# Designs tried in a protein design run: designed miniproteins, single chains. Part 3

Each design is a single chain, and the fold is of that chain. pLDDT is the mean over its residues in the fold that is shown.

## One batch from the design tools (miniprotein)

Design m71
Fold by ESMFold2-Fast:
Structure m71 (fold): chain A 85 residues (1-85)
Amino acid sequence: MDELVELAKKAVPAFDKLPKEEQDRLDRALKAVVTRLMSGEPIPEEVLAELLAQLDKVIAAETDPEGQAVVRELRAKVEALAAES
């Protein structure tokens, strides 16, 4: 969990490059997944898919290879934690 939070913090510069509407959508998707992981509730496939889709949009919009790498690490960590839930 701490690693997920640290990766999310490192990904903020990439998130800040998105339009506000996309940032708000990503924030809602992240909170939906993180809240369920913290409470031990199952993550519905559609909720996980929405977060992964928003992260894929960030990766596609990011032109800095280091920023792309951080968001990809965050995406992989989200998938790993969801699989363990």
Scores: mean pLDDT 79

Design m72
Fold by ESMFold2-Fast:
Structure m72 (fold): chain A 64 residues (1-64)
Amino acid sequence: VPVEQQPWTGEADSSGGPGEPRTLSGVQLRARSEEDLERAKQVLREIAREGNATVSGLSETLEE
């Protein structure tokens, strides 16, 4: 059977992710400046979105 393609498969759900959507809990972000902290939050959000994960229990701290 020359069936070769399944392009609509859930890439972010099964192929894109390591298996199943994961929960990032107890994540703590520390940065020296508020700007770095905001960037870290943005990156984390994008990583969660790209990896089909959810973030819960996020803590953020500015290191002085």
Scores: mean pLDDT 61

Design m73
Fold by ESMFold2-Fast:
Structure m73 (fold): chain A 66 residues (1-66)
Amino acid sequence: MITDEKFEFLKLMLETYHPDPDLAERIIKYIEEHREEVEKGGAEALKEIPGVSEEEANLIATSLGL
């Protein structure tokens, strides 16, 4: 289950350290708009975001506790 604390931490990390700010914003927006789908699908749901690699999707899912 994605907690608000884990998502807030991920958002901070993406906004601070992600090399592509536009992709970071897309990832954050997708999770905000599709939180239930991301929680159910994990990395597979995150791979549907344009520009997200399988490796990045797995890292994000792990960071969210999925």
Scores: mean pLDDT 82

Design m74
Fold by ESMFold2-Fast:
Structure m74 (fold): chain A 70 residues (1-70)
Amino acid sequence: SNVESIAETMYELFKKYNDNVLSEEEAEEIIKESEEIIKNSEETGGGIARKIGAMFARGIALGELKYLKE
């Protein structure tokens, strides 16, 4: 998704300036929690903001898992 692509780009920039990365376990937990938030968020009011935030977090965690599996 566009949000995941943006999150991956921002994660690459973050990683360029920081050596701290998520562990595989931390990334998997963030993916799990973010997917639950996305699934349960309403498409109105604060629910849409929560969903967008969760999609962003999921994108970052997916980027980390991709890096760790290489």
Scores: mean pLDDT 66

Design m75
Fold by ESMFold2-Fast:
Parts: structure tokens; sequence; C-alpha cells
Structure m75 (fold): chain A 81 residues (1-81)
């Protein structure tokens, strides 16, 4: 099945946005991370993510974070579309 997600947020400081996709199948967890995308302070972040998972997948999780230059991590809001 195909799942579509949207991750949203606002960069309070110059930050890198990254997305993680976690798929659990047969008791195994596979994590895929996107390359980080730079965003400037005050920018609105909108990331659209499409995940194709096997029908046997027990769990599909999508998350995103903004990482500042000081290593501060801010979670992005997740919606399924």
Amino acid sequence: PVHRFRLTGVAEVDSSASVSVLIEEGGRVIVRESPPVPHKAGETVTLDVTVESPASAERVEVSGVLTGPDGRVTPLDLSEV
C-alpha cells in the first residue's frame, strides 16, 4: 500500500530539515533517512513524503525534525494525506 504524509513546521533558527521513515516487518525495523535540507530562520517547512510499504508491514512511521546549528532538535508536525 501507498501512504502519503505531510510534515510541517517553522524554523526558529537556521536549521536542517530531515525525514525518517520507519518500517517494521516480520519483527525487523528498517529506518530510512532523507538528506538534510537547509532552511533559514523564519521559514515555513512543508515536506511531502510518499511511502510504499509491503502489505505485510506491521508498522509504518514517518517523522521529521529541524536541527539547529547548536544541535537543538525540533519535531515537525505529521499529517497523513
Scores: mean pLDDT 81

Design m76
Fold by ESMFold2-Fast:
Structure m76 (fold): chain A 71 residues (1-71)
Amino acid sequence: MKSIEELAEEKERKAVALYLQAAEAGKLTEELVEKLNEMGRKIRELIKNKAPKEEVEKEMNKLIEFLEKQL
């Protein structure tokens, strides 16, 4: 079982990789960046409030899926 910190680190690495891929593809718009910031805020609030790991992972996967759909 992974800690919340380990889970966040792994998903953050994936999100960063997808973000860089989107940047290289010229797909980063202000709207896309704003939505990513909204999703990031939600994930941070869940971690701050000690939400279950499943809930944190679900929201992080949602952010990753969102980035993948933009590519």
Scores: mean pLDDT 76

Design m77
Fold by ESMFold2-Fast:
Structure m77 (fold): chain A 67 residues (1-67)
Amino acid sequence: KKERLELFRKTILDALSVAKKIEIDISEAAKTFGISKGSVTKVLRELEKEGKIKVKFEGDKAIIEKA
């Protein structure tokens, strides 16, 4: 649902407001927010396209930096 995707998006941006770099497990994020792994990846790609983050995918992990 849009509300869960927006909550995930906000959580990532809020985390990056206090830390320049974070690492997340895609499976755990999907479970925590009640969204698919594909939705986690899609939101991260959208934030990267918007110039808000840089993301590197390593298996089931995403390394996220503030742009």
Scores: mean pLDDT 82

Design m78
Fold by ESMFold2-Fast:
Structure m78 (fold): chain A 82 residues (1-82)
Amino acid sequence: GAADIAAKEDLAGVLKSVFGESLDGKSLTEDDIVEGLKKLAAYFKSITGASEKAVLEGVLKSAKSRGAKTLADAAEKVLKEL
């Protein structure tokens, strides 16, 4: 739905700002989102000392509140691998 697309575009924008990646948010697969979230969690841990779990739990809560199912499913998958 529109919320899922918007969440993918937001993630692509963050990845561009942090890593310089030029991604089309609309074309992000679940695997792309999983890899992007892993990179972001590791990055925030390295620069702020925040736990990867705390970052991903925040993403999951936000995704669920927005109805962004693909982003929520990807965040939950990454959390289970921690």
Scores: mean pLDDT 80

Design m79
Fold by ESMFold2-Fast:
Structure m79 (fold): chain A 61 residues (1-61)
Amino acid sequence: SLEEQLRRAIAAAVAQDIRLGMSATAAVRRVAREAGLSPRTVSRIFREVTGRSPAAYAREV
């Protein structure tokens, strides 16, 4: 669905920012601003899609 594609795109954007050297907090805030969502919503979507928090993901990359 379009909604599932959007959720995956949000998670991918956060993961990409972290891989490019942004902190988890900075990555979440940037994606939230671009998507017109709250940081809390972006963090929740990331956990639902990846099974990890943005902070936990950042420690593994």
Scores: mean pLDDT 89

Design m80
Fold by ESMFold2-Fast:
Structure m80 (fold): chain A 75 residues (1-75)
Amino acid sequence: SAIADEALAKTKEIAKDLLAGKISPEEALREIVRIATEAERELVAKGQQALADEMRKEMFKIATEAIKEALEKKE
């Protein structure tokens, strides 16, 4: 799905910005939640709930891993 692929690509870009110190973990999470909510709404409207659930799960996995790595770098 183009919607899911775009949401995942944007999430990966935000993760890179977080790891580069360009944005805070709070800002990264806020943006990822916004992207996930918008993409989920479009997919659900098209009857693609299972794809929306899979996309959201993968997006938050990427976010969680990037936040963990960013926090470990603060030691």
Scores: mean pLDDT 83

Design m81
Fold by ESMFold2-Fast:
Structure m81 (fold): chain A 125 residues (1-125)
Amino acid sequence: MISEEEKKKFFELVKKLLQDLLDNGKSRGIAITEFAGKKVLLDIFLLDEIDEEEVKLFEDIFKSLSLPGKFLSRKITFENGDKVYILVGELEDGTIVVSVYSVRNRSLIEPTSELIVEAVVELLS
C-alpha cells in the first residue's frame, strides 16, 4: 500500500516539473524518480495543440511494449475544453514510464499533477 506521504512527494515533484516547463517555455521535460519502490520515468509534453492521432499511435506502441495488464491510458477534458492525455506502462525491467500530453495552461498544472499521481497509483494497485 502506497503511503500518503509518498503520494504527496510524487505530486510535488510532478507539479514542479510542469511549472518549470511552463515558466521556461519548454515543450518537453524528462525526469527520473522513484515511487512505491519502482523507478519512474516521466516524459511530459506541454504543447500549444495536441495531435490526437499522434497520441493514439504512441498509445498503441506503448501498450505493446508494456507488460500484459500493466498499461493504462487516460484522456481528460477540462471545463475550458483543454485535453490532457496520460499514458502509464510498466516495462519488463519493472520501470514505470509515464507519458503526458498537456496543453500550455497554468491553471491545469495542479489538476494534471493530481491525475498523473492517480494514474500511477491505479497502475500499481
Scores: mean pLDDT 85

Design m82
Fold by ESMFold2-Fast:
Structure m82 (fold): chain A 100 residues (1-100)
Amino acid sequence: SVEERTEELMLHELEVNKEVIESLDIPEEKKEQLLKLIDQQIDQIKAKDWKGFIETGEKLLELVLELQREKKDDYESLLRLFSISSGEYVNIQAAKRLLA
């Protein structure tokens, strides 16, 4: 179904974001926070908890925005952080459509 394919693509994007996060030159505490939020979103997809998924995604975007401000002079980090935020934004929009 379209819903099942959307869920698979959302999971794939979260897996890609985990790999990008693991490659980031950021403090380990911040990396662990981001990875915990991604793992929470994976569990929320499995539970079909779209409201929780959106709320967790908004928290993740807030942390990514904070890191972008801190890494303003690091082009490679900014590019990776932008990749994370863009993928997460698309996933939040997908979750909003599944919730509606």
Scores: mean pLDDT 89

Design m83
Fold by ESMFold2-Fast:
Structure m83 (fold): chain A 71 residues (1-71)
Amino acid sequence: MSDGNYGNDAANLSRRIHDNPNDSVAWHNMGIINYHNGRYDNSIDNYNRSISLDPNNTDAQVNLTQVQNDM
């Protein structure tokens, strides 16, 4: 069965974001997943959302720079 196995990490983070859309950590972690999947534009959007919610999140800022260098 293929329908239950894909997207588990993204699905868990999507639930966190739906419960609390201001969860900067969940947005940051979603950015990491999109980066690993080669979805650089989506990763940038997620990191920007994380930074907008928590501008002191230096890890999200560093990861945003890494995605931009890999594009």
Scores: mean pLDDT 76

Design m84
Fold by ESMFold2-Fast:
Structure m84 (fold): chain A 103 residues (1-103)
Amino acid sequence: SAAAEALAAQAQRALDEARAYIAAAEQAAAEGTGFAEYARRAAEALARARALVEQLAGSPEAAALQARLDEAEAAFRRVAAVAPEEVAKALEEATAAVEAELA
C-alpha cells in the first residue's frame, strides 16, 4: 500500500542515517574525538528505524527492513567493543530523547 511504502521509505532513511553515524563513530573512535555524539545519533536513528519496522509488521517490506535493522544493530554492537562506556552513555541518552518525544 502507499502507506506501507511511505513507512518503508522512512525506515530506510533511518537505517541509512544509523549506518552513516555508526561509520562516523568508528572513525571518531580511531581519531579520539566526537565518538559520544556519533554513537548517540546512531542509537537514536536505530530506535527510530526499529519503531518504523514494527509499524510495518506483516507487510512484504517488513522482512527485508528487519534484516537491515539486525545488520545495523550488529554493526553498532561492534562499535561498543571499542568504547563500551561511551556506547552505554549513548544508549541512555537515546532512551531519554525518545521518552521526551513521546511525552
Scores: mean pLDDT 80

Design m85
Fold by ESMFold2-Fast:
Structure m85 (fold): chain A 90 residues (1-90)
Amino acid sequence: MKVEVIIKRESGEIERRVVPFDEEVITRVLTEEAGVSEELARRAVELLKAGARAVFIVPDSGRIEPLRDREELEREVRNSPVPAVGLVRL
């Protein structure tokens, strides 16, 4: 099983990473590459393990929420006025 990590930078640039569904790998990418706190990264992994298809994170506000699917996540990331991160189960 794999996860795609979608990272929207302050510049508006969108970067993508495909990683194994592994808690340590996902947490490392979120904390080191996406500016997500360890607490938010842990919660994102917990939501994915609980069956969430997609997870949306706004690191600056601490907002984290499960979303219905990739399409909803892509819209939320694209429309975010601040840096945002998405996780999608593949």
Scores: mean pLDDT 87

Design m86
Fold by ESMFold2-Fast:
Structure m86 (fold): chain A 86 residues (1-86)
Amino acid sequence: SSMEKEREELKERIYRVGDEATALEAAVLAGAVSPAQARARVDALRARLDEIKKELREKNVMNVELLTLLLAVEGTLLLVERMLAA
């Protein structure tokens, strides 16, 4: 169905944001990025997640799987933010 196609496209976008968030966490732990660069990347990733959330609501395609993936990515971004605050 078109709904399943929309969910798959949004799921792929969430995975891409999650991969970038995980890579950012690793870069912060390794000291490979400045705190200012890391904050800018967190802000950009949060903006991309907010756009995905908006599309999920507007298309009415949210489900438990997508919500769980979004929460996992938000958790990684929150962890990075806490590392930068320390």
Scores: mean pLDDT 90

Design m87
Fold by ESMFold2-Fast:
Structure m87 (fold): chain A 114 residues (1-114)
Amino acid sequence: GGKAVAERAKRMAEGALRAAEAALEHAVSEKAKRLAREALRAARGAVETAEYALENAEDATKAAGGAVAAIGAAVSAGLAARAGAKGGEKGKEGQKEVKEYAEKGGAGAGAGIA
């Protein structure tokens, strides 16, 4: 039970980390850059919590919560980055990647809690 939840939380947090990195790369406005940096911090913390939960089953729920929060932050950052980079190929790729990781992470959260 707990190990499987922690493994899913780690995959979701790693997805959020990649999404946050993409958001930062494509961020044009200072607000978008700030949101992307916050998302990076949240995602890094979520990965660390999930890695810890792999050895401590009681922390699996905390790891899942952290991963969900990191995904939310990455989505917010990606939307802000898209608003600044709407006309460029990099803006399209970054937004697609953020959306894909957020959607994959959201589906993983529901499956991990069941």
Scores: mean pLDDT 71

Design m88
Fold by ESMFold2-Fast:
Structure m88 (fold): chain A 80 residues (1-80)
Amino acid sequence: MEEAREAVAKALVEVASDPEGFEVLQKMKRLTVEIEDGKVTITLEVPEEYLEKAKEFAQRIADLVRKHPAVKEVTVEVKA
């Protein structure tokens, strides 16, 4: 559980190292992370103007989180 949370935290830090990714995370209305038996669900709620960029970074987050051995499944959702 904690290892999967660590993977999510590291992915978010990696995205935040990109100026555009940092802006998306800073303007984010809500971030929900749910972890159950290696299944990770991440929901990003952003202003409509950031929806396109958030979708691009959601794919990057999913790819980074999926690399961790403790993670069996990753779902990333983006909402305005």
Scores: mean pLDDT 80

Design m89
Fold by ESMFold2-Fast:
Structure m89 (fold): chain A 104 residues (1-104)
Amino acid sequence: APPLDVLDAIEADGNPAAARLQAFFEEARELARKGDLEGLRELIKKELGKEAENLEELYEGLFEIVRELLRRAAPEAPEEAHDAAAQAMVNTIKMLYEEALKKE
């Protein structure tokens, strides 16, 4: 996926929230590429303390986690920018997961 304006503005140097966002997104992308639904569910359960019962709840959970991490990494950015960046990141994870399922 192309870099997002909010992600391009975030420097991980001395910013633990930006480092956490990058680590979370990379882990979620890797699980999605493998078609690992249980891995994605466990990742959400670890962060939110609740298990996703279906794909809609899974993507909603991913959105909530990413949006919260974006708010912590770039608190100066407007809420609309956080929401747009979070949606683009979740759409990337969704596409990778759906592509993995299509191959198997």
Scores: mean pLDDT 78

Design m90
Fold by ESMFold2-Fast:
Structure m90 (fold): chain A 91 residues (1-91)
Amino acid sequence: MELDLPEEVLKELEKIDEEGDEEKARELAKELAEKYLTPEQVKLAKEAAEAIVAKDYEKARELLKKIYELSKSPVQRVAAANYIALLVEEA
């Protein structure tokens, strides 16, 4: 699948990876969620992260499918995935 990520997002990810700044990585994941995700997608992402942490993989799968179906662009899918990963790491 062709990923149409904004160049600004790719540059910021590269800078964070190069600097190893965990706080900037968290901040970027939150900013991408706020910019590209709807409030419903943010709520579902939080519920999916909670299900993953609880090892309820059936519930996590259902929530991820719903997030994917609500996502109208590749950037929304990437933003949701990064936000879920952030929430799982913070657990």
Scores: mean pLDDT 72

Design m91
Fold by ESMFold2-Fast:
Structure m91 (fold): chain A 95 residues (1-95)
Amino acid sequence: SIEDEAKEIAKRILEENPSVKQVVVVIVPMEKAAAVISDIERILNQEGVDYFYDIRVIDGKAVILIATHQVLSEETLAEIKRIAEENGGKFFVVE
């Protein structure tokens, strides 16, 4: 499944990047990807979060993997989840 493949990519990011504490995964339709990543980056930049992201296309969906160097607050995770859901997407976290 797309979710299983995304989880394996997220685990690989954690294994290869010891400074990364958490990978947030957002899966959205391709046409929503640019707006979604822009909204998420705005939140993370406003909160001073150190991150990088990778975007994969799996089965016609955009899989956005956000690697953060700190564990995000429950409030920040809830905001990202809301953005994903409002765009017809899925949200989960890998640690």
Scores: mean pLDDT 89

Design m92
Fold by ESMFold2-Fast:
Structure m92 (fold): chain A 95 residues (1-95)
Amino acid sequence: SMAAKEEGEKVLAEAEEKTKELLKKGDEGTPYQAIAYRGEAAIIHNWAQLKAESSEEERKEIDKRYEEAKKEWDKATKLLTELAELEQKLRELAE
Protein backbone atom coordinates (compact mmCIF):
# COMPACT_ATOMS: atom_id res chain seq x y z
CA SER A 1 0.00 0.00 0.00
CA MET A 2 1.05 3.64 -0.46
CA ALA A 3 0.67 4.21 3.31
CA ALA A 4 3.28 1.51 4.11
CA LYS A 5 5.66 3.02 1.53
CA GLU A 6 5.26 6.54 2.99
CA GLU A 7 5.94 5.22 6.52
CA GLY A 8 9.05 3.37 5.26
CA GLU A 9 10.36 6.56 3.60
CA LYS A 10 9.92 8.51 6.89
CA VAL A 11 11.76 5.83 8.92
CA LEU A 12 14.58 5.75 6.32
CA ALA A 13 14.94 9.57 6.44
CA GLU A 14 15.16 9.48 10.27
CA ALA A 15 17.78 6.69 10.10
CA GLU A 16 19.84 8.72 7.59
CA GLU A 17 19.81 11.80 9.87
CA LYS A 18 20.91 9.77 12.93
CA THR A 19 23.67 8.14 10.83
CA LYS A 20 24.92 11.62 9.81
CA GLU A 21 25.01 12.65 13.51
CA LEU A 22 27.08 9.54 14.39
CA LEU A 23 29.53 10.25 11.54
CA LYS A 24 30.02 13.82 12.84
CA LYS A 25 31.02 12.40 16.26
CA GLY A 26 33.42 9.70 15.01
CA ASP A 27 36.20 9.03 12.53
CA GLU A 28 34.88 8.90 8.96
CA GLY A 29 34.05 5.30 8.06
CA THR A 30 34.61 4.01 11.64
CA PRO A 31 31.65 2.94 13.84
CA TYR A 32 31.20 5.53 16.63
CA GLN A 33 30.40 2.70 19.06
CA ALA A 34 33.97 1.34 18.64
CA ILE A 35 35.42 4.84 19.10
CA ALA A 36 33.26 5.41 22.21
CA TYR A 37 34.32 2.09 23.79
CA ARG A 38 38.01 2.75 22.99
CA GLY A 39 37.67 6.25 24.45
CA GLU A 40 36.00 4.86 27.58
CA ALA A 41 38.78 2.26 28.06
CA ALA A 42 41.50 4.89 27.55
CA ILE A 43 39.87 7.35 30.00
CA ILE A 44 39.34 4.59 32.62
CA HIS A 45 43.03 3.63 32.32
CA ASN A 46 44.24 7.26 32.48
CA TRP A 47 41.75 8.09 35.28
CA ALA A 48 42.98 5.13 37.38
CA GLN A 49 46.64 6.11 36.79
CA LEU A 50 46.04 9.79 37.69
CA LYS A 51 43.95 8.84 40.75
CA ALA A 52 46.74 6.55 42.06
CA GLU A 53 49.27 9.44 41.85
CA SER A 54 46.91 12.18 43.17
CA SER A 55 45.95 13.82 46.47
CA GLU A 56 42.42 13.36 47.87
CA GLU A 57 41.33 16.76 46.48
CA GLU A 58 42.83 16.03 43.03
CA ARG A 59 41.04 12.64 43.01
CA LYS A 60 37.66 14.42 43.37
CA GLU A 61 38.45 16.60 40.32
CA ILE A 62 39.55 13.52 38.31
CA ASP A 63 36.30 11.70 39.26
CA LYS A 64 34.29 14.74 38.09
CA ARG A 65 36.07 14.79 34.69
CA TYR A 66 35.47 11.03 34.30
CA GLU A 67 31.72 11.47 34.98
CA GLU A 68 31.57 14.22 32.31
CA ALA A 69 33.26 11.91 29.75
CA LYS A 70 30.83 9.09 30.68
CA LYS A 71 27.84 11.32 29.82
CA GLU A 72 29.21 11.76 26.26
CA TRP A 73 29.52 7.96 25.81
CA ASP A 74 25.95 7.53 27.08
CA LYS A 75 24.78 9.98 24.37
CA ALA A 76 26.68 8.01 21.69
CA THR A 77 25.19 4.71 22.92
CA LYS A 78 21.67 6.22 22.82
CA LEU A 79 22.11 7.32 19.17
CA LEU A 80 23.35 3.83 18.19
CA THR A 81 20.36 2.22 19.98
CA GLU A 82 17.89 4.56 18.21
CA LEU A 83 19.51 3.77 14.84
CA ALA A 84 19.24 0.00 15.52
CA GLU A 85 15.52 0.44 16.35
CA LEU A 86 14.98 2.33 13.06
CA GLU A 87 16.80 -0.45 11.13
CA GLN A 88 14.45 -3.00 12.75
CA LYS A 89 11.38 -0.94 11.73
CA LEU A 90 12.65 -0.73 8.13
CA ARG A 91 13.18 -4.52 8.09
CA GLU A 92 9.61 -5.10 9.31
CA LEU A 93 8.17 -2.68 6.71
CA ALA A 94 10.14 -4.41 3.90
CA GLU A 95 8.57 -7.82 4.73
Scores: mean pLDDT 60

Design m93
Fold by ESMFold2-Fast:
Structure m93 (fold): chain A 78 residues (1-78)
Amino acid sequence: MLSPGERVLLALYESPRPLSPREIAERTGLSQGTVSRVLNSLLRAGAVERGPRPGTYRLTPAGREAAERIRAQLEAAR
């Protein structure tokens, strides 16, 4: 089972554009309140940054590397 943070990172990784909290909630199945809390945590961790449009978010290089590791763990047999 993916944590809420891992689900948000993957949603941003699989998107070709920055996403709003509402769009992240729709893609992940999380509530908007949970998404906002997770985004604040990921912003403080440097995994996510604000996008060029107000109210949108995107992965930092560090966040992209984290999302790639999560995706590899889901798709690769271990």
Scores: mean pLDDT 83

Design m94
Fold by ESMFold2-Fast:
Structure m94 (fold): chain A 67 residues (1-67)
Amino acid sequence: MMSREQRSEALLKVAKETPNKKLSELLRQAAEEGLSLSETARRLGVSQQAVEDMLQSLAGIPRETIR
């Protein structure tokens, strides 16, 4: 499982890589607050799986690390 620090870094990386300014801001806030992936998903209005997919595609975090 990803540590809180690794999760925050990954969320910040997704925020930097995404062209969506609103999504970027919500991801930065989630990282600053140290939110879990499920809490981040709720804040973004998406499923936890969608957040995990964003971490893999935009931040390059392997699925084994996300779990």
Scores: mean pLDDT 77

Design m95
Fold by ESMFold2-Fast:
Structure m95 (fold): chain A 78 residues (1-78)
Amino acid sequence: SAKEQLDQLQAQLRKLVDELIQAMRAGDVAAAQATMAQIQALTQQIYQLVQQHPELTPQAEAFLRQVEAELRAAADAL
């Protein structure tokens, strides 16, 4: 189902966000840039899925706002 697809994309994005934060803390610029590119690609896939299934918008928006807040907090801690 579309919801199962969103749940899978969110799980993948969560893993990449954790990897990005680890790369940032380690000062690994190359790893951070590569992971950011993957995060951008998955975020685009989430938006495409939500465009086809608007009922998923609240779930996707809440998750993406949480991810943005976590990345901002991690950057501010550096």
Scores: mean pLDDT 88

Design m96
Fold by ESMFold2-Fast:
Structure m96 (fold): chain A 77 residues (1-77)
Amino acid sequence: SPVDKAKQQLVDTLNKAGKTDHAKEAEKLIDELSKAPGATDEFVVSVISGALALAKAGDFERAVEALRGALASVKAS
């Protein structure tokens, strides 16, 4: 699955940076987002890609905030 591949890249990036709590929260948020009604694989991958770019830049908190924001937006729809 493209979602599982993108999720693994983000989780691995966070764990490699020693951000294990961020990695666990990101995995949970992505799993919830993937199960949300109306969330397409393309949308979920796009959200993860944005979070991954932030994580690679060392902005781990903003990476997780991006996932939280996406989930809140989908739940409000």
Scores: mean pLDDT 86

Design m97
Fold by ESMFold2-Fast:
Structure m97 (fold): chain A 85 residues (1-85)
Amino acid sequence: SDLDTGLRLYTGGKVGELDAIIDFLRSQGAPQSDIDRLEELREELIKITDDAIKNKVDYNEAMKRMDAVYQEAMKVVDEANDRLN
């Protein structure tokens, strides 16, 4: 469905950005605990998207949960950057 396609594109963009950030932080020597947490949050984004698409449940709720997970990921990125500086 168009909503399923839109949801995949929305989260795919965020996952791709997070992959690039994880690779960068790893190259800069970020703590493994920060890398592990970011990888966990990345997998959570994928799971929420797949679960929503499979169940055809409320896409607004799925979008809200994915946004919250992404915001938590960006907070972890900021904290990792602060530790590297």
Scores: mean pLDDT 81

Design m98
Fold by ESMFold2-Fast:
Structure m98 (fold): chain A 100 residues (1-100)
Amino acid sequence: SMKREEELLEKSKPLVEKAKELGVKGMVIVDIEDGEVWVLVREEDKEKVLKALEEVGMKIKKLVVVSEDTQERIEAQREMVTEVAKKYGDEETLKEIEAA
């Protein structure tokens, strides 16, 4: 889990830096695999995030637009983290999500 998080942090740097340059206020990157990104964005930031992805040469695997509603954001993030954990066979993360 820790190694995967470190790899994600390294892979996300170009996208995070470009998003900051474009004025993105909120973005959660859940996974990056083969240049394809799993990301949650606020509705207001969607166009800026799409531009950032294009400029850094990354593609969208899954993009979820969330409102300012904290509950909707938490649920969307949990769902996407669950899908990624299942994809990698990360049983520890899945158990943590089920316990929360």
Scores: mean pLDDT 77

Design m99
Fold by ESMFold2-Fast:
Structure m99 (fold): chain A 84 residues (1-84)
Amino acid sequence: MDSLMAAARQSLTRENLEAAAEAAERAYELYTTKKDSPDPKAATQLTGDAIYVIGVGLGLGVTPKTLEDMPEVAEKLREALEEL
């Protein structure tokens, strides 16, 4: 557990925070707009984005519990980016 948190903390660069915030925002958009549509490309993108957000969010102690939490996580990631 501690090793994963340390690795996530090392990934808290400006570029990774910005990319993770964008991934969280994109994941929420895909979830809300494509949830009722059989779109395998959207599902693949959503999964990849969610994993990336969880990885970076661990360094801040902020991880989404559900896809509906993505906007809150994105806001916290952008706040961390602005404080750098």
Scores: mean pLDDT 70

Design m100
Fold by ESMFold2-Fast:
Structure m100 (fold): chain A 72 residues (1-72)
Amino acid sequence: SMEDERRKAVLELVNEIERRGDELGLTPDQRDEVIRAAVDAFSESVAQGKSIEEARKIAMEKAEELMKEFLK
């Protein structure tokens, strides 16, 4: 179902951010902040009628921006 696809996409997004954040040396609190912002961006994009693929791309771009800020 579409809901199962959305749930799977969010889980994959969260797992990718957790793995990448750990590799970059982000704290658990910083990883949680990135995950929260990325999931919010994903949900907003889907609510706007974007595809799951497009929503995931936008969410990951948001995650990458925040992760770079924490490395400064």
Scores: mean pLDDT 87

Design m101
Fold by ESMFold2-Fast:
Structure m101 (fold): chain A 70 residues (1-70)
Amino acid sequence: SAADEALARAVRGQGERGIREAVEAGDRQKLEETLAGLRRGYATLRAAGHERAAEAADQMIREVEAVLAE
């Protein structure tokens, strides 16, 4: 739906901003907190049937995990 697409865009925008800010600050704790928040958000979105927003959250989870692995 258009609402699910808008929610997916918001999830991506907020996730990308949070990752960028944490990386620029060298704040590993903030990255770990962002990951935990995204995992909770993913579970909630999936349970609510927001498929596109859940996919966006999963993508952001993978990006945070990749940064933390460096």
Scores: mean pLDDT 85

Design m102
Fold by ESMFold2-Fast:
Structure m102 (fold): chain A 61 residues (1-61)
Amino acid sequence: SMDREREIALAQQAAVLLHRGRGLSEEEVRARLLAGGFSEEAVDAGLEVVRTGKPARHYFP
């Protein structure tokens, strides 16, 4: 199974792509990531990056 830090890093990348690249709201991004099989913890970490504008470096594998 996927390492938790790797899952968080992927969720952060997906959240940034959906919000910044496709213009989706935070609520729509959450819904899409959960539907994609990400855990709530990973989705929350991804949305935090979207809110703060920080890169995903802290969570990179």
Scores: mean pLDDT 76

Design m103
Fold by ESMFold2-Fast:
Structure m103 (fold): chain A 85 residues (1-85)
Amino acid sequence: EPLLRFGPGLRRVLEEVGETRETMTVDEAHLAWGEYILENKLLDPEKNVIYLKGTPLQELVGLDELPTSNGQALVDAFARNSTLV
């Protein structure tokens, strides 16, 4: 399966959930990303938004809030901050 190599900003987020590997699959990276959101209680289910302000995710995505309907913005942030190996 194709592996991604992460840029420094994305690696910083992944390291906060205990993920220190230099390369992993897109699915593995997405799971670690989801764990970060859940552990830091960034998801507001009533408003269907993820609060990014004050987190390393704000710098990667460029937004203070991310609608849960716009999952593509997270995928795009991964693509901008990683390369295929």
Scores: mean pLDDT 73

Design m104
Fold by ESMFold2-Fast:
Structure m104 (fold): chain A 58 residues (1-58)
Amino acid sequence: MELAYQEGYLAAKKALAEGKTSLTIKAPSEAAAQAMADGAKEAAREAGKELKVTTEVL
């Protein structure tokens, strides 16, 4: 779970650095999708930006 959170956080930081306003996260499970989304939300909050996060479970 910790790893999934960090993956989402880093993906969001990269997307924000590239000027993106949305991010789609593909995860192997619903729990991983939640953790990745939480990480992505934290990165956006720290940057003071709005980022629309969409999750897909594989």
Scores: mean pLDDT 80

Design m105
Fold by ESMFold2-Fast:
Structure m105 (fold): chain A 95 residues (1-95)
Amino acid sequence: DVLALLDRIEELTPSGNPRAAIAYLRDILPKADPFTREVLEEIIAELEKVQKEIDEFMKKNNLEYTDEVIDKLQPYFKEKLKEILEKARERVAAA
């Protein structure tokens, strides 16, 4: 069930970095059916966009990925993941 998988992804979201979420999703991708694989690939692409935006923000402001900075970014990462997963849920419901 794709919807149950999306709930599991939200529960298992690694703290502080979209890269860890991407790694988890890529690990399950080869075992997924074709429709689930397409949904997961779309989630990965959206998470990669979030990571790129954060990398650009960090570079522009001369910030390093310290624990303090990561802690401040966690609410932003959680909100973005929630938005991405809700969009994925809508796509699954429409299919």
Scores: mean pLDDT 77

